# Designs tried in a protein design run: designed miniproteins, single chains. Part 63

Each design is a single chain, and the fold is of that chain. pLDDT is the mean over its residues in the fold that is shown.

## One batch from the design tools (miniprotein)

Design m2167
Fold by ESMFold2-Fast:
Structure m2167 (fold): chain A 69 residues (1-69)
Amino acid sequence: ADAVAAARATAEQYENSIKRGEELAKEFEADGTPEAKGNAALVRKSIEYARQKAEEARATADGLEAQLA
């Protein structure tokens, strides 16, 4: 039970990080300077990593739930 809840919480944390990162990337892109564009690219790279981690955490939760059923 706790392991499933922890995996779900981890997925939600990464999903929230993705949402905040998307907002931040858009702010940098709106600034239009070369430095801001570079920062936006780094943020988007971080978002892709977070998406992978959210998927892994959800798969872990689903697998654990299947074992408990």
Scores: mean pLDDT 83

Design m2168
Fold by ESMFold2-Fast:
Structure m2168 (fold): chain A 102 residues (1-102)
Amino acid sequence: MKYAEEVIAEMKANPESAELARQAEEAWREFEKAYERGKELGKKDSRFESSIDALREALERGIREHGDEAVASPEAAEELTEALLSATEKMKELVKAAEERI
């Protein structure tokens, strides 16, 4: 089973996907940072914790299912990068909403 970091590292080895891999790496880093902040907030709100955990599990599932394609194809690498960017933005929005309520 490939982790996000492994998929991104293999994408970097393909010159056609190297820039997409850098964007994916930055998005994953920001996702993890937002998720860590969300877990801290989730200590006081179990429903919120369930929501951010569900988003992370969904993203990790997508990476597991499509990671090999993203390594082999620039088109699949672009789709995976867009999915990472979208998940990162959604995680940041969930954390911001929780900070305003907690």
Scores: mean pLDDT 82

Design m2169
Fold by ESMFold2-Fast:
Structure m2169 (fold): chain A 88 residues (1-88)
Amino acid sequence: MIEKEAKEKVKKAEEEAKEILKEAEEKFKEKAKEALELLKEKSSGPPSSAAGEALRKVGEGVDEYIKAKQEAKKLLEEAKEEAKKLIE
């Protein structure tokens, strides 16, 4: 009985973690597209300014993805600890 509840809790946390990562991945893709468009539009100007903005956009996407990965990991670890506590 308790073992089944523990397994369901971990499974639910895994699905929530997947959704968090999926949303972060989509945000990263949008930031990458914005960076590419900036480079494409600014091709006739000084390349350093366009490159700087593009790097900033990519950096923001990477930071958001890293934070989402940490949140997903924390969610899974908390669910595993609660599941372990239920079984013990």
Scores: mean pLDDT 75

Design m2170
Fold by ESMFold2-Fast:
Structure m2170 (fold): chain A 100 residues (1-100)
Amino acid sequence: AVSKEEIVAFLKEQAAEFRAMAAATTDPATRAVLEHVVLVLETMAQEVPSLSKEELIKALDGAIAYFEALAAETTDPAVRAALERLIAALREIRDDLRAS
């Protein structure tokens, strides 16, 4: 089963990736979206240690739905691909927690 420490590490690594993408983009609208993704990931990483298993699953479901909506709206293929990879990983984490 995935540990809370592994989830926190993953969320921090993903936040760093999206922060780098935000710094590299010249489009202000895309940058704002990426900066908000970073904020969501960093907030989740901070909260994960204090959440119950059921609260963590609910938080992951909410994050997945949010990132799916963003992926559907983005026209940048690199941003879309990064969001799709994030969504897939969060689904695996959620499903592992549900099976535990």
Scores: mean pLDDT 89

Design m2171
Fold by ESMFold2-Fast:
Structure m2171 (fold): chain A 72 residues (1-72)
Amino acid sequence: GKEEALKALEELLEAAKKAGDERAARSAQIAIEHVKQGDYEGAGRALVEVAQVAPQLLPLVERAAKALHDSL
């Protein structure tokens, strides 16, 4: 549900911050804001941006994407 998607995105945001990747952290934060507004398409696009700028975070992006899909 929405809470699972937000939890996965918050974990992705924390991982991006720890990695020092400001662009990935910003995109993860944008995805969180979209989910809170019910804009799952916007959240999906923001997740794609995280994957593009921080491929090392792909496992966490995939987890967030699955949680997001299960919320539809």
Scores: mean pLDDT 85

Design m2172
Fold by ESMFold2-Fast:
Structure m2172 (fold): chain A 70 residues (1-70)
Amino acid sequence: SEEELLAQVESVKADLLGLVESLPPEEAREIVEAATKLLLKRYAGNPKVQARIEELKAELLAAIEAKEAA
């Protein structure tokens, strides 16, 4: 279901946020971009899931930017 797919995206976000905290900013960006690109390709037929993946990407990139600014 769409709800199950959205829950899976949230799980991936939590995992990627952990990587953002542990990796240098440049490597974290590469991982976030690669992972979100794969997710967008996998869920190309679901606009709501794709929108959530784009939001997840923006949130993770913002977290990397905040880490660099600190």
Scores: mean pLDDT 82

Design m2173
Fold by ESMFold2-Fast:
Structure m2173 (fold): chain A 66 residues (1-66)
Amino acid sequence: MLSPELRRAVEEEARRLAPEVKSVSDLPAAVDRVIEALRKRFPELSDVEAAEAAGLALGLLMEALA
């Protein structure tokens, strides 16, 4: 499970990118950008945490499209 700090960071990065996501086809690139931003902020980010963060980011970006 993501720490509250990591979860907040995912929410911040996803909200910043949400205006750039215009369709479902933009989602993979946007999720990748969130994970890249997280890896720069948290160099010790594990693969499990990155996978959980990607799932959360996808959900938030999909909600922004609705």
Scores: mean pLDDT 83

Design m2174
Fold by ESMFold2-Fast:
Structure m2174 (fold): chain A 77 residues (1-77)
Amino acid sequence: SEEEFQKKLDELLKLLESHPDLRPYAAEIRRAYEEGGKEALIRKVFDVINRVLETLDPEVAEEVLKAAIEFLNAASK
């Protein structure tokens, strides 16, 4: 649903913004959505996750991955 999509997007973005080192990636995701819509947004989320997971503390990486999976599941409906 649109409501679930927006909720999960906001949760992912808020999680990224809560970490100073990840704030630029949240900005990249917002910009991709503005410029290319839902498909560009989804592609950018995959790009960001692939770039950052190996650089994060394992617990933070797990939280980010869970939020991204929840967002992608909502985006597929």
Scores: mean pLDDT 82

Design m2175
Fold by ESMFold2-Fast:
Structure m2175 (fold): chain A 70 residues (1-70)
Amino acid sequence: AASEAAAQAIYDEGMERIKKVRDEADKLAKEGTPSEAEKARQEANEKIEQIGRDTVRAMSAAGRALAAAA
Protein backbone atom coordinates (compact mmCIF):
# COMPACT_ATOMS: atom_id res chain seq x y z
CA ALA A 1 0.00 0.00 0.00
CA ALA A 2 2.80 2.43 0.92
CA SER A 3 5.23 1.10 -1.72
CA GLU A 4 3.84 3.31 -4.51
CA ALA A 5 4.15 6.36 -2.23
CA ALA A 6 7.76 5.40 -1.39
CA ALA A 7 8.66 4.90 -5.06
CA GLN A 8 6.95 8.19 -5.96
CA ALA A 9 8.92 10.01 -3.23
CA ILE A 10 12.21 8.59 -4.56
CA TYR A 11 11.27 9.62 -8.11
CA ASP A 12 10.19 13.13 -7.01
CA GLU A 13 13.45 13.61 -5.06
CA GLY A 14 15.46 12.56 -8.12
CA MET A 15 13.53 14.96 -10.36
CA GLU A 16 14.03 17.81 -7.85
CA ARG A 17 17.78 17.15 -7.85
CA ILE A 18 17.84 17.17 -11.66
CA LYS A 19 15.89 20.46 -11.70
CA LYS A 20 18.36 22.05 -9.26
CA VAL A 21 21.32 20.91 -11.40
CA ARG A 22 19.68 22.35 -14.54
CA ASP A 23 18.80 25.63 -12.78
CA GLU A 24 22.39 26.00 -11.50
CA ALA A 25 23.84 25.32 -14.96
CA ASP A 26 21.45 27.87 -16.54
CA LYS A 27 22.43 30.46 -13.90
CA LEU A 28 26.14 29.91 -14.60
CA ALA A 29 25.48 30.08 -18.36
CA LYS A 30 23.67 33.42 -17.91
CA GLU A 31 26.26 34.98 -15.55
CA GLY A 32 29.48 33.31 -16.71
CA THR A 33 31.68 33.32 -19.79
CA PRO A 34 30.93 31.04 -22.77
CA SER A 35 33.68 28.70 -21.52
CA GLU A 36 32.17 28.55 -18.02
CA ALA A 37 28.71 27.97 -19.53
CA GLU A 38 30.00 25.02 -21.59
CA LYS A 39 31.74 23.49 -18.54
CA ALA A 40 28.63 24.00 -16.40
CA ARG A 41 26.40 22.27 -18.97
CA GLN A 42 28.81 19.33 -19.32
CA GLU A 43 28.99 18.93 -15.53
CA ALA A 44 25.19 19.25 -15.30
CA ASN A 45 24.71 16.52 -17.94
CA GLU A 46 27.04 14.18 -16.02
CA LYS A 47 25.24 14.89 -12.71
CA ILE A 48 21.80 14.43 -14.31
CA GLU A 49 22.89 11.07 -15.76
CA GLN A 50 24.19 9.95 -12.35
CA ILE A 51 21.04 11.14 -10.53
CA GLY A 52 18.91 9.26 -13.07
CA ARG A 53 20.87 6.05 -12.50
CA ASP A 54 20.77 6.46 -8.70
CA THR A 55 17.01 7.14 -8.75
CA VAL A 56 16.26 4.05 -10.87
CA ARG A 57 18.52 1.94 -8.61
CA ALA A 58 16.80 3.25 -5.47
CA MET A 59 13.34 2.55 -6.91
CA SER A 60 14.42 -0.98 -7.88
CA ALA A 61 15.84 -1.57 -4.38
CA ALA A 62 12.55 -0.41 -2.82
CA GLY A 63 10.65 -2.79 -5.09
CA ARG A 64 12.92 -5.71 -4.19
CA ALA A 65 12.60 -4.97 -0.46
CA LEU A 66 8.81 -5.00 -0.77
CA ALA A 67 8.88 -8.26 -2.78
CA ALA A 68 11.16 -9.90 -0.17
CA ALA A 69 8.79 -8.82 2.63
CA ALA A 70 5.75 -10.29 0.83
Scores: mean pLDDT 78

Design m2176
Fold by ESMFold2-Fast:
Structure m2176 (fold): chain A 69 residues (1-69)
Amino acid sequence: MEEDGKLAEAVELVARTRRVIAEAQASGPEGQKEADRAIAEFDSLPPELRKKGEALLDRLVAQGREARA
């Protein structure tokens, strides 16, 4: 399913963008350029797909933390 494939890519992009932003907060101006690039890729996603990707990732992260905690 094309929609399912796009959602999987969106989840991966959201996860990568979140990691790059966290690294940028620690790395200063060099990290900021990488974060800006990741944010631009994230913003290129359709808003509907982006929102679904964020919701799914948040659910997976919460499940992972609960299993680990």
Scores: mean pLDDT 70

Design m2177
Fold by ESMFold2-Fast:
Structure m2177 (fold): chain A 70 residues (1-70)
Amino acid sequence: MHLPEEVLQGFLLKHLDVPSEEDARAAARDLAPLDLESIAGLLSTPLGLPREEVLRMLEEAKANPERWLP
């Protein structure tokens, strides 16, 4: 399962203390080709959350993409 890059950018901007919107966009571009499990594994440490909780958050973002789009 894949998240749209724009949804992932919004998710990263909200949940990670990234220095800029451009940094979140770059990260979203790198992560967008990956499956949700891989993304959750990579974001687990930066978010300080278990992989399974991050995966649940990503699945919720995919189910409600309009919450993350401009």
Scores: mean pLDDT 76

Design m2178
Fold by ESMFold2-Fast:
Structure m2178 (fold): chain A 81 residues (1-81)
Amino acid sequence: SAAEDEKLFSVDILARFATETEKRDAIAAAKALPEVEGVEQVSEKVYRFRIGRAKRSKIDFLVDLLGGLAAEVRIEREREL
């Protein structure tokens, strides 16, 4: 519904990368987006992308973007604001 599209969320997205090139491209693309507050390394191949405040459509866009570059993507944490 329209009301669902107006909700704001804080989200942490985990992405696992198979290659250095895809990792570099994903981090650069994510950091260009104002909704991305930070990117941190969790393990050798796993990175956390922190979104402080975004609509569902922006979160879906970021998941799709990361999914095109990462071997695996998942939402680790989601909180409605």
Scores: mean pLDDT 84

Design m2179
Fold by ESMFold2-Fast:
Order: sequence, then structure tokens, then C-alpha cells
Structure m2179 (fold): chain A 91 residues (1-91)
Amino acid sequence: MTPEEAAEKLVEMAKKDKEGLLKATEETVAQNREEAAKLPDEELKAAVLAAAEELKEAVEAAAAGDLEKATEEVKELNEARAKAAEVLAKL
């Protein structure tokens, strides 16, 4: 799935149930932050927290109907997730 396809999917989800999408995202971000707090490696913790923030920004942009911004935030989310995976692989 490309960043553009992912952003379009988020915008369509927001059109169907904006409140449900925002609520589910808040719960996912909160859970990711709690799990990050348990991580012993500070670099991995920072990378997981960065990915959680980018997810929030992507969904908020999509909920606002801003496809261009949602696409940019999805790209940043993918980069943050890739960074977290690289840090984890170096364990």
C-alpha cells in the first residue's frame, strides 16, 4: 500500500465514521505510549513514540479531509516505523 493509497483509505474511513476513527486512534496511540514506556532502550523508546505521534497526525489530517497533508503524514509515519524497526534489529 502506497502512502497515497493509505491516506485515501483513512479519508474514506473518516467519512464513514470520523468519531470512531479518532477514538480508535487515540486508544492505539495511548497503548503505544504505554508500551514504549516499558522499553529499556531509549533510542527504541523514542522511535516508537515518534511513530505514535505520526499516526495521530495522519489520522487527524485525514479526519479534516486534507488528503495532501494526510499523505505527507503517512510518509512520515512510514519513515518513523522504519526507524523503529532498524533500532530493534540492532539489538
Scores: mean pLDDT 83

Design m2180
Fold by ESMFold2-Fast:
Structure m2180 (fold): chain A 63 residues (1-63)
Amino acid sequence: AAAAGAERVRALIPQARERAAKMDPKSQKLALQVIADVEDFVASGRLSGIERALVTLEHLLKS
């Protein structure tokens, strides 16, 4: 459900930030921009596309 997806995204944000902190400076800048975009999306209260936000964070964590 969208609500469960939003909770998962919120849980993954700290992990994504931790991963970004371990990247080289150029990759870190790009990763932090992606994380900021996801945070803004979640903060706006929009649940449509939350699954896409989840996939985006999972891809970042795999990188």
Scores: mean pLDDT 73

Design m2181
Fold by ESMFold2-Fast:
Structure m2181 (fold): chain A 85 residues (1-85)
Amino acid sequence: SKALEGLRKLAEKAPENAKAGVEDGLKELEKLLNSDLSNKEKADVLFGTAAALRHAAEEMTGEAKKAAEEAAKAAEEEGKKLYAE
């Protein structure tokens, strides 16, 4: 999953006080994407993840901000793909 890859890169670049939250989000997203949810429900989760990452990026600078924005873009694109089937 490109969304999961983006979140792993963000976890590497995130400041220590945000790293645990990113890692928890990664674990929860991985669980939900590997569940028996419908493609639409998985897409909704990915769109919500993208929105949360864009919001988090507002509090970040430099490489962490870029990583958060790229992770948001990856989640949004994966969500669009699932929603379109």
Scores: mean pLDDT 82

Design m2182
Fold by ESMFold2-Fast:
Structure m2182 (fold): chain A 80 residues (1-80)
Amino acid sequence: ALAEAVAAIDALPLPPDAKELIKLVLEAHAEIAAGTPLAEVEERYGPRLLELAARVPEEELAAAGEAAAPAFRAFAEALR
């Protein structure tokens, strides 16, 4: 599930910062699904996500999100 989503993202021709951003989003969702309180997840991942989002151009961020959406959706479904 998570490992498959990470592998799919790693196969995408994206800049390192965009890949890191998407991986952190997936890790944060995995933590929430495992029962970690949202506040702890936001404290742990929030600052780095905001930093990366500020550094990644909006066009690259949008393209990265779109490219990763199928893997992210499959991962989210697997957590049901």
Scores: mean pLDDT 73

Design m2183
Fold by ESMFold2-Fast:
Structure m2183 (fold): chain A 55 residues (1-55)
Amino acid sequence: MSNQEKLNQYVDAASAASREQAQQAVDWLKEALRETNGNIDEAQALFVARYEEAK
């Protein structure tokens, strides 16, 4: 499964679970984009790694 597919699944799961989890997922994605200077591929990988580590 690609990092993009994993990201979509995790965001969808968070949005279905609660508004708080949905907001956290959005915040983590924004932070990943900021740290990677807008590199979408690296931001997706960083988000997935952080989400799986926190799980």
Scores: mean pLDDT 77

Design m2184
Fold by ESMFold2-Fast:
Structure m2184 (fold): chain A 86 residues (1-86)
Amino acid sequence: MSPEDLEFETELGLLQIEFAVTMRAYEKGTISLEEAKEELERLRERLKELLEEAKEKGASEKVIEEIENLLKEVEKALEEVKKELE
């Protein structure tokens, strides 16, 4: 991997762990719907920033696709949480 790809994959891995921990806490009822929404919105913004940085720094298409895939998963989870709050 290029040094740039390794940096982005490392950050992506940390965000994947944060997403998994948030979803587990939400499913177990350890955090409120409002807390789950706030955490997912934070993760979405971090992933959008990571995606723009990856594109700007010329990261590989593979890394960009992996970031986009996690962003889609986070956005889907956020939509479901928002539906429960309505």
Scores: mean pLDDT 84

Design m2185
Fold by ESMFold2-Fast:
Structure m2185 (fold): chain A 99 residues (1-99)
Amino acid sequence: MTAADFARFHLVTEAQLAAVAPAAAEAIRAAVANGELYTEVPLSPEQMAALQAALGVRVGDLLLLHLESSGETLLVLVLPDSLAVTSLKNLVEAQEKIE
C-alpha cells in the first residue's frame, strides 16, 4: 500500500490548476462551496494537454488538490476527458469496497 500510492500522488494548488484550467478550478470551488464531496469536471483535449505539460500528470494519476479559498484538500483522479474530484474521506471508504 505504499510504492504505487506515493508515486501517484502529486500535490497541486488551486492557483496551479487555475493557471492551466481556470474553468475547472472554478467548477471545483463551486462544488465544494455547495457541499458536494464528489464531482466530475469535463476537460477539453487542449486543457488536458496543458495539465500534463504544466503539472507532469497523466491519465490514471491521483492528485492532491489544495484549495486555498476553502482550506480543503481534495483527491483528483485524472480521466481521459475529465477530472473526478472527491474528498479524502470518501476515497478511504471506496478503497475498502474495491479490495
Scores: mean pLDDT 71

Design m2186
Fold by ESMFold2-Fast:
Structure m2186 (fold): chain A 64 residues (1-64)
Amino acid sequence: SAAEAQRRRAHRREIFEKSLEYTEKLMKARKEHPEDKDYIEKLSAELGKELQAEVERRRAEMAA
């Protein structure tokens, strides 16, 4: 249906925006802590987990 198509487009847009937000956070961290590789690596891993959880949540919402 048209409503389902609109909902899927909205979820894809939201996931993309979340990905950009996390990329910006990582870039800011690299700028503020350029020599702290351990911190950047840990932050990257945590942001990746959060993004994956968001993607999963959005997929579940689309399936409902």
Scores: mean pLDDT 78

Design m2187
Fold by ESMFold2-Fast:
Structure m2187 (fold): chain A 69 residues (1-69)
Amino acid sequence: MLEENREAGERMRAAQLEWDKVSPALGQAAGRAVGYETWLESQTGEIGRDGLEAALARARAAKDAELAA
């Protein structure tokens, strides 16, 4: 349980860095701009961490869709 708490924190940090790598490509792949706009608001808002997890999930879905296309 204690280790899981630490691991969750590290995963949040990794997700933030990974989002930075994906965000430019997501803007192109998404085409809707909604996902990118949500991510951008998360960066400027206090909910950056909470929003980042949802945005990362959308980025993964967008990549899978692009790969399938």
Scores: mean pLDDT 55

Design m2188
Fold by ESMFold2-Fast:
Structure m2188 (fold): chain A 74 residues (1-74)
Amino acid sequence: DSVLEELVRLAARRVNEIKDKKTREKAIRALVEASEKLGVPLSTVERIMVEVAKEKGNEDTARLATKIVRERKE
């Protein structure tokens, strides 16, 4: 659902504004959990979060999002 993907993208942009890594990690975990409960596939959540983080130059955030999504897939 493109509407749900757009909501995830908007939330991901907000998460990328968080400079504190600990708070950002909590926000990423919350976003991944909420997106999964909304029926967005974890692969789609990971793709959107990595795309947005890279657009913002936040390579650390991209890696962190990948790790968190991978933890939930296992």
Scores: mean pLDDT 83

Design m2189
Fold by ESMFold2-Fast:
Structure m2189 (fold): chain A 90 residues (1-90)
Amino acid sequence: SPKEVVLAAIKKAWDAALEWLKKHRPDLVPFAEELREELLKELPKLSPMEASDLFLEKMEELLGKLSKEQAEELLAVINDAASAVFDEAE
């Protein structure tokens, strides 16, 4: 279903973000985990579009804690992870 694809993409994006943070910004891992928990509480209640919007809001909060260069690197990692899920869903 469209919701299952969106949820899989969100999960892959957060998993990729956490792995990147563990290597580059381990100080932000607890903050990212808190944002993930807030997101996961709401996801079952949301449409695919609403889930995507909430994911972007939480991700913008995380990106705001990074330097511009680090935010650009993390955004590329997240986009690659999410795109792989959508490409497989066809």
Scores: mean pLDDT 83

Design m2190
Fold by ESMFold2-Fast:
Structure m2190 (fold): chain A 68 residues (1-68)
Amino acid sequence: MSVEELLRKYAEQAKGASKDELKKLMMDLVNELRAMGVPDDVISKLVEAIALYTQDPQKGEQELEKIL
């Protein structure tokens, strides 16, 4: 699974998630990105982009495109 594919999966799951579900999804995402060898500074940017996507999907998608 690519980083882009993983991010898209988590972004879609986060869209309808409760606050508790979102927290779990973000923890799972961080752990999977680390397992893939993504640097912590990049993980922080990706997590912020996914969080933005849950508030504003259009802006979140644009930020993800800039990082990927």
Scores: mean pLDDT 75

Design m2191
Fold by ESMFold2-Fast:
Structure m2191 (fold): chain A 100 residues (1-100)
Amino acid sequence: SEKGEAERIQLAFLLRGQSIDYRELAEREKDPKKKALYQKASDTFEQMAKYVLQGDVEKAKEIAEKSIKDLKENFPDLPELVKKIEAILREFVKQAEAAV
């Protein structure tokens, strides 16, 4: 479980950065649908950061997959933003799995 600890700490830091960025986007957004999407993305990145930091990569992956499904179901009118967030989430999952 100590293997890749430095990589997981760095990845958790980057995930926390994404959470902060999407929280700021949500605070400044005037469109209530985009605001809700950004808030959901921020919450997802924050939860993933917590589990990646703990070494629970499987739980972080589960959170990402559930969030991707929820975003597609709840924001069908914002497909390009959902696709962008999905790509970011999948990349972080891939990096977390590589940091085993």
Scores: mean pLDDT 88

Design m2192
Fold by ESMFold2-Fast:
Structure m2192 (fold): chain A 68 residues (1-68)
Amino acid sequence: SKEEDARRAAEAAREAARRGDAAGVASTLHQLKELGVASDEAAEEGIRAGVAGDAERGAELVTQAVEE
């Protein structure tokens, strides 16, 4: 289901953030955007965070998208 897909994607993003994998976090935010859980703005910010190597910012965006 869409909710199960979003939960799995969020778990993958948190795991990527724990590893310092900013690109993985950005990829997961893009997937959450396609599922309608994250906004276009959040996905774009996640891509910028990934390019900058800011896994913590990416993890914050995932948490906000899924837990709201």
Scores: mean pLDDT 71

Design m2193
Fold by ESMFold2-Fast:
Structure m2193 (fold): chain A 75 residues (1-75)
Amino acid sequence: SVAQRLAELQRRIFELGLEAVRKKADSEVFKLLQEAYKHVREGEAALRDGDEASAQAHLDKAEEYIKKAEELLKK
């Protein structure tokens, strides 16, 4: 469900944020995680308004930012 996906992305952002702090990651990682969180919040708002298409688009964008942050953390 969209709600399950939203919860999963929120968890991934939280865990990546903790990892970034522990690894003393570059500021770019934190910027990507902030953009991901913004899109998760906008997706949650869209879902509350019944706009599933907008919600899914925001969650897709959040996942893109999460993947970029994960890739930078590998280096």
Scores: mean pLDDT 88

Design m2194
Fold by ESMFold2-Fast:
Structure m2194 (fold): chain A 77 residues (1-77)
Amino acid sequence: MKEEIEREKKLLEVATELGKESDLEKKTNESVKKLVEEERYDLALGVAQIAIGVLRTVLKLSYEDIEKLLEEREKKE
């Protein structure tokens, strides 16, 4: 669960970096962090997934495209 939340946060970061500056990423990360601290992991994951869904709509990207970009960035780490 916690590792899944961290992965969704990385996907959100990749998605927002493909666009211009976004307040959505910052607000989502703050909300997810608070929910994780409260041990509300299901809600934290839900919030991250909703934010990614919104970004996919705005950026016109598929979830698979975002995952592929995350994988490529992790290889360059």
Scores: mean pLDDT 70

Design m2195
Fold by ESMFold2-Fast:
Structure m2195 (fold): chain A 67 residues (1-67)
Amino acid sequence: SDLERAKELLRKALAGLGLDVSKPATEWDAEEQRKLRAAMALVARENPEISDEALREAAEELLGPLP
């Protein structure tokens, strides 16, 4: 599904940026939040078939509620 694909792609992108995906996104500082936005933008650019809604939902499932 788009959601499962988005989760896997985001997990890999975030890990590549050195982010601790076990840490809830609500505890992330401004730099970590900037990296999350960059990772989401990159995944969206490289995978236009994945909807913005699926990417947002994938991020929330991986990192908890987004701020």
Scores: mean pLDDT 76

Design m2196
Fold by ESMFold2-Fast:
Structure m2196 (fold): chain A 87 residues (1-87)
Amino acid sequence: SMQEKLDARIEETIELLRELGYEELAERIREFFKKNPNPSSEEEAAIALVHGAALDVRRNGADDPAARAALERAIRATEHLIERREA
């Protein structure tokens, strides 16, 4: 189902962020989706973007500064959405 795919993506994103050293953000995302089980399409798109960017960083490592920059931008956008929802 679409919900199962979203739940899997969230869990994979949390694991990827922990592997890459973003432990605090990983926990914040986990708590956010726990409190907001019906995310907006914008929130779903944001987590998909973080997931893809984190996978690129894991695959390409330190040898791809563009992938790291893309991940940092995706993280900032996601943090902004979480803060806007919590306000």
Scores: mean pLDDT 81

Design m2197
Fold by ESMFold2-Fast:
Structure m2197 (fold): chain A 65 residues (1-65)
Amino acid sequence: MEKERAIEAAREAAREALEKLKNASESTQFDGAFLAAYRVLIPHLPPDEARRLAEEIAKELVEEK
């Protein structure tokens, strides 16, 4: 379904952002991952839900490494 595809694409975008920012601070990595995920989600989800999911994705990926 469209929502599930958007979430998967957001995770991929966040991972790509983190790969480019791997030498940056953790706060910069979080902000970059959040913005990448959020930009993918906002056309498909309400702003509040997109923000929450983008924060969860960014936190999960930054905490993994």
Scores: mean pLDDT 79

Design m2198
Fold by ESMFold2-Fast:
Structure m2198 (fold): chain A 88 residues (1-88)
Amino acid sequence: SPGPVLREDLSPEQQLARAEELAKRHPDSASSWASLAQVYLDLYQETGDPRYRELAEEALRKARALLDAGKGTEGTREQLKELEERLK
């Protein structure tokens, strides 16, 4: 559905490109990998393509490892928990 002109309404490809750029620029941030995983899960739900599920699982694994290394926040921990629940 079209969004309001005052909000950023990106195509799925544009959302993916931005999330990939974020993870590339901040590869040691749990939040960047969590954001990428969220976009992959959104694409999986929209398309049904199991490749997006696999990519989301990989991104979540990277985000979890970084969070466990102290490179994330409680907000990132809650985001990962929510995204992991979506994979069930």
Scores: mean pLDDT 80

Design m2199
Fold by ESMFold2-Fast:
Structure m2199 (fold): chain A 63 residues (1-63)
Amino acid sequence: SMQKIKQQILDAYEQAMQQSEPLVQQGRFDEAIQIVNKSLTKVAKQNGLSVQQARDLLRQTLQ
């Protein structure tokens, strides 16, 4: 269902944010962004979505 897909995207994003937190604290923002981007790409592919579609669904969920 769409609700399950939104939850999977949110969970992947939150996990990536948590994983990237030490890099952000060190000022390594490019590496932190790469972790988030890889996570969103993976969850998008798993659900048959483009990365842009996954980003749009994430934005809707966080709104």
Scores: mean pLDDT 87

Design m2200
Fold by ESMFold2-Fast:
Formats: sequence, structure tokens, C-alpha cells
Structure m2200 (fold): chain A 80 residues (1-80)
Amino acid sequence: SPEQDEAVDRILAEIEQTYKEMEKLTPEERDKVLERIKLALEHLKQTYPELYDRLKERLIARFKAEGKEDSPLYKIIKEI
């Protein structure tokens, strides 16, 4: 649906922005951000599983295309 696609695009944009900003953070601050992202993704999966599945597919495809399969965020999305 248009609303579902809009929601996925919004979440992707927020994750991308957060991920880029993480480069400026200390390791401890990065770990806290990753934990918050993981909790948010787990909540999204429980509440809107179909939307989460689309988001997961798009994130996996992007990380593979960019050669970022070792990233902590990629590992999180693969485990959820």
C-alpha cells in the first residue's frame, strides 16, 4: 500500500542518517545507538511484520550492494 511504502522509505531514511552519524560517535555511544535500533526493529517486527519484512529485504539488498555485510547493523537485521 502507499502508506506502507511511505513508512518503509521513512524508516530507511532514518536508519541511513543514524548510521552515517554513528561514524562521529565513540564506540560506547555507537553500541547504545545499535541497541536502540535493534529494540526498535524487534518492536516493528512484532507490531507490523509485513512492513518489517519489506524493510529487512531492502536493508539486506543495500548492505550487499555496498559491500557492508560485516557492519554491526547488517548482523542485527539478519538476526531479527
Scores: mean pLDDT 81

Design m2201
Fold by ESMFold2-Fast:
Structure m2201 (fold): chain A 82 residues (1-82)
Amino acid sequence: SALEAMARELRRVAEALRAGRELPPAEREELEAAARAAEAELARDPTALREIVAERSASTRAPSEAEAAEAMADALLEAAAR
């Protein structure tokens, strides 16, 4: 699904951020395409993703950008499974 594709790209972003690597243009284009497709699916029903994000909020310190990207990837995969 588009949500699963976006989750894979977000995991790449998290890995790049942890490695201190700049995201190259080809990976950026793939991320943008995946984001557009995921947004179209979420526009139909964002409820599952919002519930998952709310369930996972607020018992930890502020996440790093890499941690936030991984958390969003996991939430998108769970939303795709619901």
Scores: mean pLDDT 73

Design m2202
Fold by ESMFold2-Fast:
Structure m2202 (fold): chain A 74 residues (1-74)
Amino acid sequence: DKAKEILEKARKEIEEILSRAPHVDRRTALQELARVARKAIEEVKSKIKDPETQKKVLDEIDRLFREAAERILA
């Protein structure tokens, strides 16, 4: 399940960033989050060719990274 693998990898990378966020400046944490989000989006577009599944996974990635950014900004 390519979608599950991509989402689990994204969740792990977000957890690592959030774990480090209290110990780095907010801008650095947000830049790292944006970099990881961009990579995840590229991987979805590359590995998931079904348009419906691709859209659902991209929507979920957007939600996960938006929620993570909100936690960093809080």
Scores: mean pLDDT 83

